Designed miniproteins, single chains, continued (2). Designs and how they scored, part 108

Each design is a single chain, and the fold is of that chain. pLDDT is the mean over its residues in the fold that is shown.

## One batch from the design tools (miniprotein)

Design m7989
Fold by ESMFold2-Fast:
Structure m7989 (fold): chain A 60 residues (1-60)
Amino acid sequence: AAAALAAEEQAEVDRIFEKSRKLYEILKNEDPNTVSEEAKKLMEEIKAEDARLQARRAAA
């Protein structure tokens, strides 16, 4: 159970990293004065995933 929970947490971290890479690629190709709706959506998703991960850690 503990090993499975650790694997799930690692998968969540990996998902956050994948979204962060996508966000970085979008921002790298965009004007720093203008943020696209796609980039804003990814930022919100990353924030939500991170908050969920932190909540799981706090519950442990």
Scores: mean pLDDT 75

Design m7990
Fold by ESMFold2-Fast:
Order: sequence, then structure tokens, then C-alpha cells
Structure m7990 (fold): chain A 55 residues (1-55)
Amino acid sequence: MKNLSEEAKKGLQRMEAEGLTSDEAAIERAKQRSPELYEKLVEDFELRKKIAEKE
């Protein structure tokens, strides 16, 4: 998995636009697929959520 960044970004942007719903399900899915994607998803989710909440 060399270019997972694109998939992770697309998924996170979609969820951010939708309102960060079902984050746990998305994270669990990524964990089973790849630990790299899981770590990036969790980190980006936390960052995106904090930014959105602040605004």
C-alpha cells in the first residue's frame, strides 16, 4: 500500500462533508484492511473533528 494517502483523504473528506458520522465504523474497517491506513485515519479524524468543532 504505497499511495493509501489518496484513499484516506477521499474517505475523510467525504465524511467531513457528511458531518463525521459513523467514524467508529470507518476506523474499524481501516484497521482490518491496513494498520497504516488505520493510524492515518484515526489521526486525521481527530484533527478534522477538532477543527470542525472549533469553527
Scores: mean pLDDT 64

Design m7991
Fold by ESMFold2-Fast:
Structure m7991 (fold): chain A 74 residues (1-74)
Amino acid sequence: IWEEAEDALLLLKAIVAKISNDPEGVIKWAEEAIKRSKDPETIARAYELLADAYESLGNTEKAQEWRKKAEEAR
């Protein structure tokens, strides 16, 4: 089950980075989760984490783009 849960583990790493106030780490792990996942819920959650991270970095335009993608992921 590790090979199928790897995307969930990457998402968890992104969440831990967010709690640790590490927006660059959030971007890194969320992007990896998106690359490996075909689960709409995991992808949507990763997009939300990317939006939060870019907003923390002051990139509101990119943050809004990722929020829109999160809403469209089904």
Scores: mean pLDDT 79

Design m7992
Fold by ESMFold2-Fast:
Structure m7992 (fold): chain A 59 residues (1-59)
Amino acid sequence: SPDLAAALDAARAAYAAARDAAIAAMRAQGLPEADIAAAVRVLDRTYDDRVAAIVAAAA
């Protein structure tokens, strides 16, 4: 549906911005790249769960 597509697009755009900001902040704090990569994997999984919840709510 258009409403579902809009919700998914908004979630994706918000997550892309938050992900970039989080990576920049962690680098500015001097975190090792391996720790940044581990944190990003957790963020990516949380985003995947959010997308699944949005789709489930629309069904």
Scores: mean pLDDT 89

Design m7993
Fold by ESMFold2-Fast:
Structure m7993 (fold): chain A 115 residues (1-115)
Amino acid sequence: SVELVESGGGTFKEGSSVTLSYSVSGIDFKNANISWWAQRPGEPMRFVASIFSDGSTRYDERVKGRATISVDYSKKTAYLNLNNLKLEDTATYYAVAVEGTKLAIGQGVPVTVVP
């Protein structure tokens, strides 16, 4: 059985910050590549950030300098911190974990940014 726990969503003011989290049983985050993706209303999925099993990270240019991806391996929790929120950051955020041939996708964390 897979247990998914997502948190950190809600409504936020432009210029504020948010920390999104995702945990899943059945995937070993130490051996996994973890990424965050955003789906805006009426748009396709967009890449946000990734952390690989070797600890290397990648960020989309639109969030570079504002986003930090991290993993707490003891808690089996992946985090996305996003600072200086923009209206364009309004989306449902999905964490994706890949361990070999295993794939886990979060159910989505809605984030709304308002003026």
Scores: mean pLDDT 84

Design m7994
Fold by ESMFold2-Fast:
Structure m7994 (fold): chain A 65 residues (1-65)
Amino acid sequence: EEAYEVLARMLENFLGEDVRDLPREELIKKLNEYFKKLGINYDAEKVAETAAKGRPGALEGARAL
């Protein structure tokens, strides 16, 4: 849920495209393709989780690891 919003926002910022109607799986796929194109060894899901973690009280308590 929170990760979905982050994924959509990131893809909008990177590609300049409105992706709000895309399913989560498609957003992850497009971001992974974008990262590969840039030569970045990032996982889109981890990036979205990290960005969501930056929101106060979002995921820290539930994610002790």
Scores: mean pLDDT 61

Design m7995
Fold by ESMFold2-Fast:
Structure m7995 (fold): chain A 69 residues (1-69)
Amino acid sequence: MRAEIEQEALDALFLMEAGVIVSIAKRTGNYKEGVEELRRLIERAREAGVSEETLRILEEKLEELEKKL
């Protein structure tokens, strides 16, 4: 139970931070900064041990921002 709660909390935190990065990039038009910040977030997420599903979602968000470059 504790390990599942910690995993869900970890995944949720990284997804929330990614959502903020994407939102700011779209609102400001600063996609280059958004891409760089999201790449750093994904690396931290891998080190932190987020789920494979969460990593996939983060990578999809990165690709979406890169299309705007």
Scores: mean pLDDT 82

Design m7996
Fold by ESMFold2-Fast:
Structure m7996 (fold): chain A 100 residues (1-100)
Amino acid sequence: SAPATPEEEIQHHRGQAVSAFFAGDFDSAREHLERALNLALELIRQGKPLVRLEKGKRVPYTVGDMRMDIELARELGSEELVEKGEEILAYLEEQGAPER
C-alpha cells in the first residue's frame, strides 16, 4: 500500500491515543497524542490546511475536534500536550474553522 499521508497519520494516532486511554495505557495514549499534535503543528508551520479523515474522506479539522484532543491531554496530565493543543486551537479559530 502507498505511504500514509500526514492527514492519515494524524487520524491514526488520534484514534490510537483514544483507544490506549480507554485501555488504561496512558503512556501509549500520551505518545500517540503527542505524535498527532506534532504532525498537526508541522502542517500549520508549512501553511498547509489542517484536515482529518472521516470514513476515508478528507474533512476540515474542527474546533470541536481540537477541544476533544485538549481534554484528552488534560485527562492524561500532560501540560505540554495541552499547550500544543491550545496553540493549534488558536490557529483553527483564527482561520475560521467550523465548530463541528
Scores: mean pLDDT 84

Design m7997
Fold by ESMFold2-Fast:
Structure m7997 (fold): chain A 118 residues (1-118)
Amino acid sequence: SITERVQEAMERIKKASLEEFKQLLIETLRWMVEELEKALADKDYERVEGLLTQLVGFLRYAAKVFESTGTEEAKKIAELLREAADRILDLMSNKPVEEAGREAIDILRELIEELEKL
């Protein structure tokens, strides 16, 4: 399930080095993009809403974990994750689920690109 895979990613992140944290984060975000694209293609808007809810929780949790490492790079990653989570939450509050899902994919693609530059 989505919840189980997100929970597994969170547990792996806790135990990893900073470089492994980044790789696990990027892998999880790419997977979330794929799942959102599938849910949108299927017009499964309940699944889109569930995915966005799990994503906001995951991003906020991952930000706390990265910040706890105490490095400047990890602090930068945490800020990017919090900004993405806040933007997605705003979409969920102010837009129809289909539009929120599509724009969340764009936010995640931007986030992945920024993480790969660090």
Scores: mean pLDDT 87

Design m7998
Fold by ESMFold2-Fast:
Structure m7998 (fold): chain A 71 residues (1-71)
Amino acid sequence: SAKREEAIKLVEEAREAVRAGDLERALELLQKLKELGVAPDSAVDSAIQALRDGDLVAALSGLEDILEYLK
């Protein structure tokens, strides 16, 4: 579906933002992902919390789990 494809793109862009150290951009992308409603809110909220805690390893792992769910 178009929403699933958009969600995958948002997750990939969020991963790139985290790797680049652009945490503000990563949070913006995760809020857009949450608004699409195709990823589990709990998983998106966990990734947002990991970013807020500065746990980039947990954030990237959470994004990978969301990406696998969307595939």
Scores: mean pLDDT 87

Design m7999
Fold by ESMFold2-Fast:
Structure m7999 (fold): chain A 62 residues (1-62)
Amino acid sequence: LEEELERLLASLSPEQQAKVRELEAAIRAGDIERFVALARELAHDPRMREAVGLLLDLHSSR
């Protein structure tokens, strides 16, 4: 999972990478409202949607 996320992040623009970091910060803070809002905005891009799924899988495994 970490390797897949790293590889996906390397293929994203700096702006997209920043959005993934915002999602991870929201998960770590337990800010469900912010996470949902960001995930909805990013769901229009298949790669960003995949990044959201990988982040959820990573945090669900711990």
Scores: mean pLDDT 75

Design m8000
Fold by ESMFold2-Fast:
Structure m8000 (fold): chain A 75 residues (1-75)
Amino acid sequence: AAARVEPLIAALKDPDPEVRLQAALELGRIGDPAAVEPLIDVYLNDPSTEARNAAGLALVAIGEELARKAFEKIL
């Protein structure tokens, strides 16, 4: 589980927006809270609209109240 999440978190920094999109969706399916901060970074800063949308959906899918509180602090 941990080893699987680590390469997906690394893939969120891939130069290919399709790789970043797929990594975000898979992190959302896994639901590991370790992905929350990396996904917030993609959601706010990624140049690809599709990658940002995937990160947003993944954050909702994880369902972490911590993610919501983190968004409130940075807004």
Scores: mean pLDDT 77

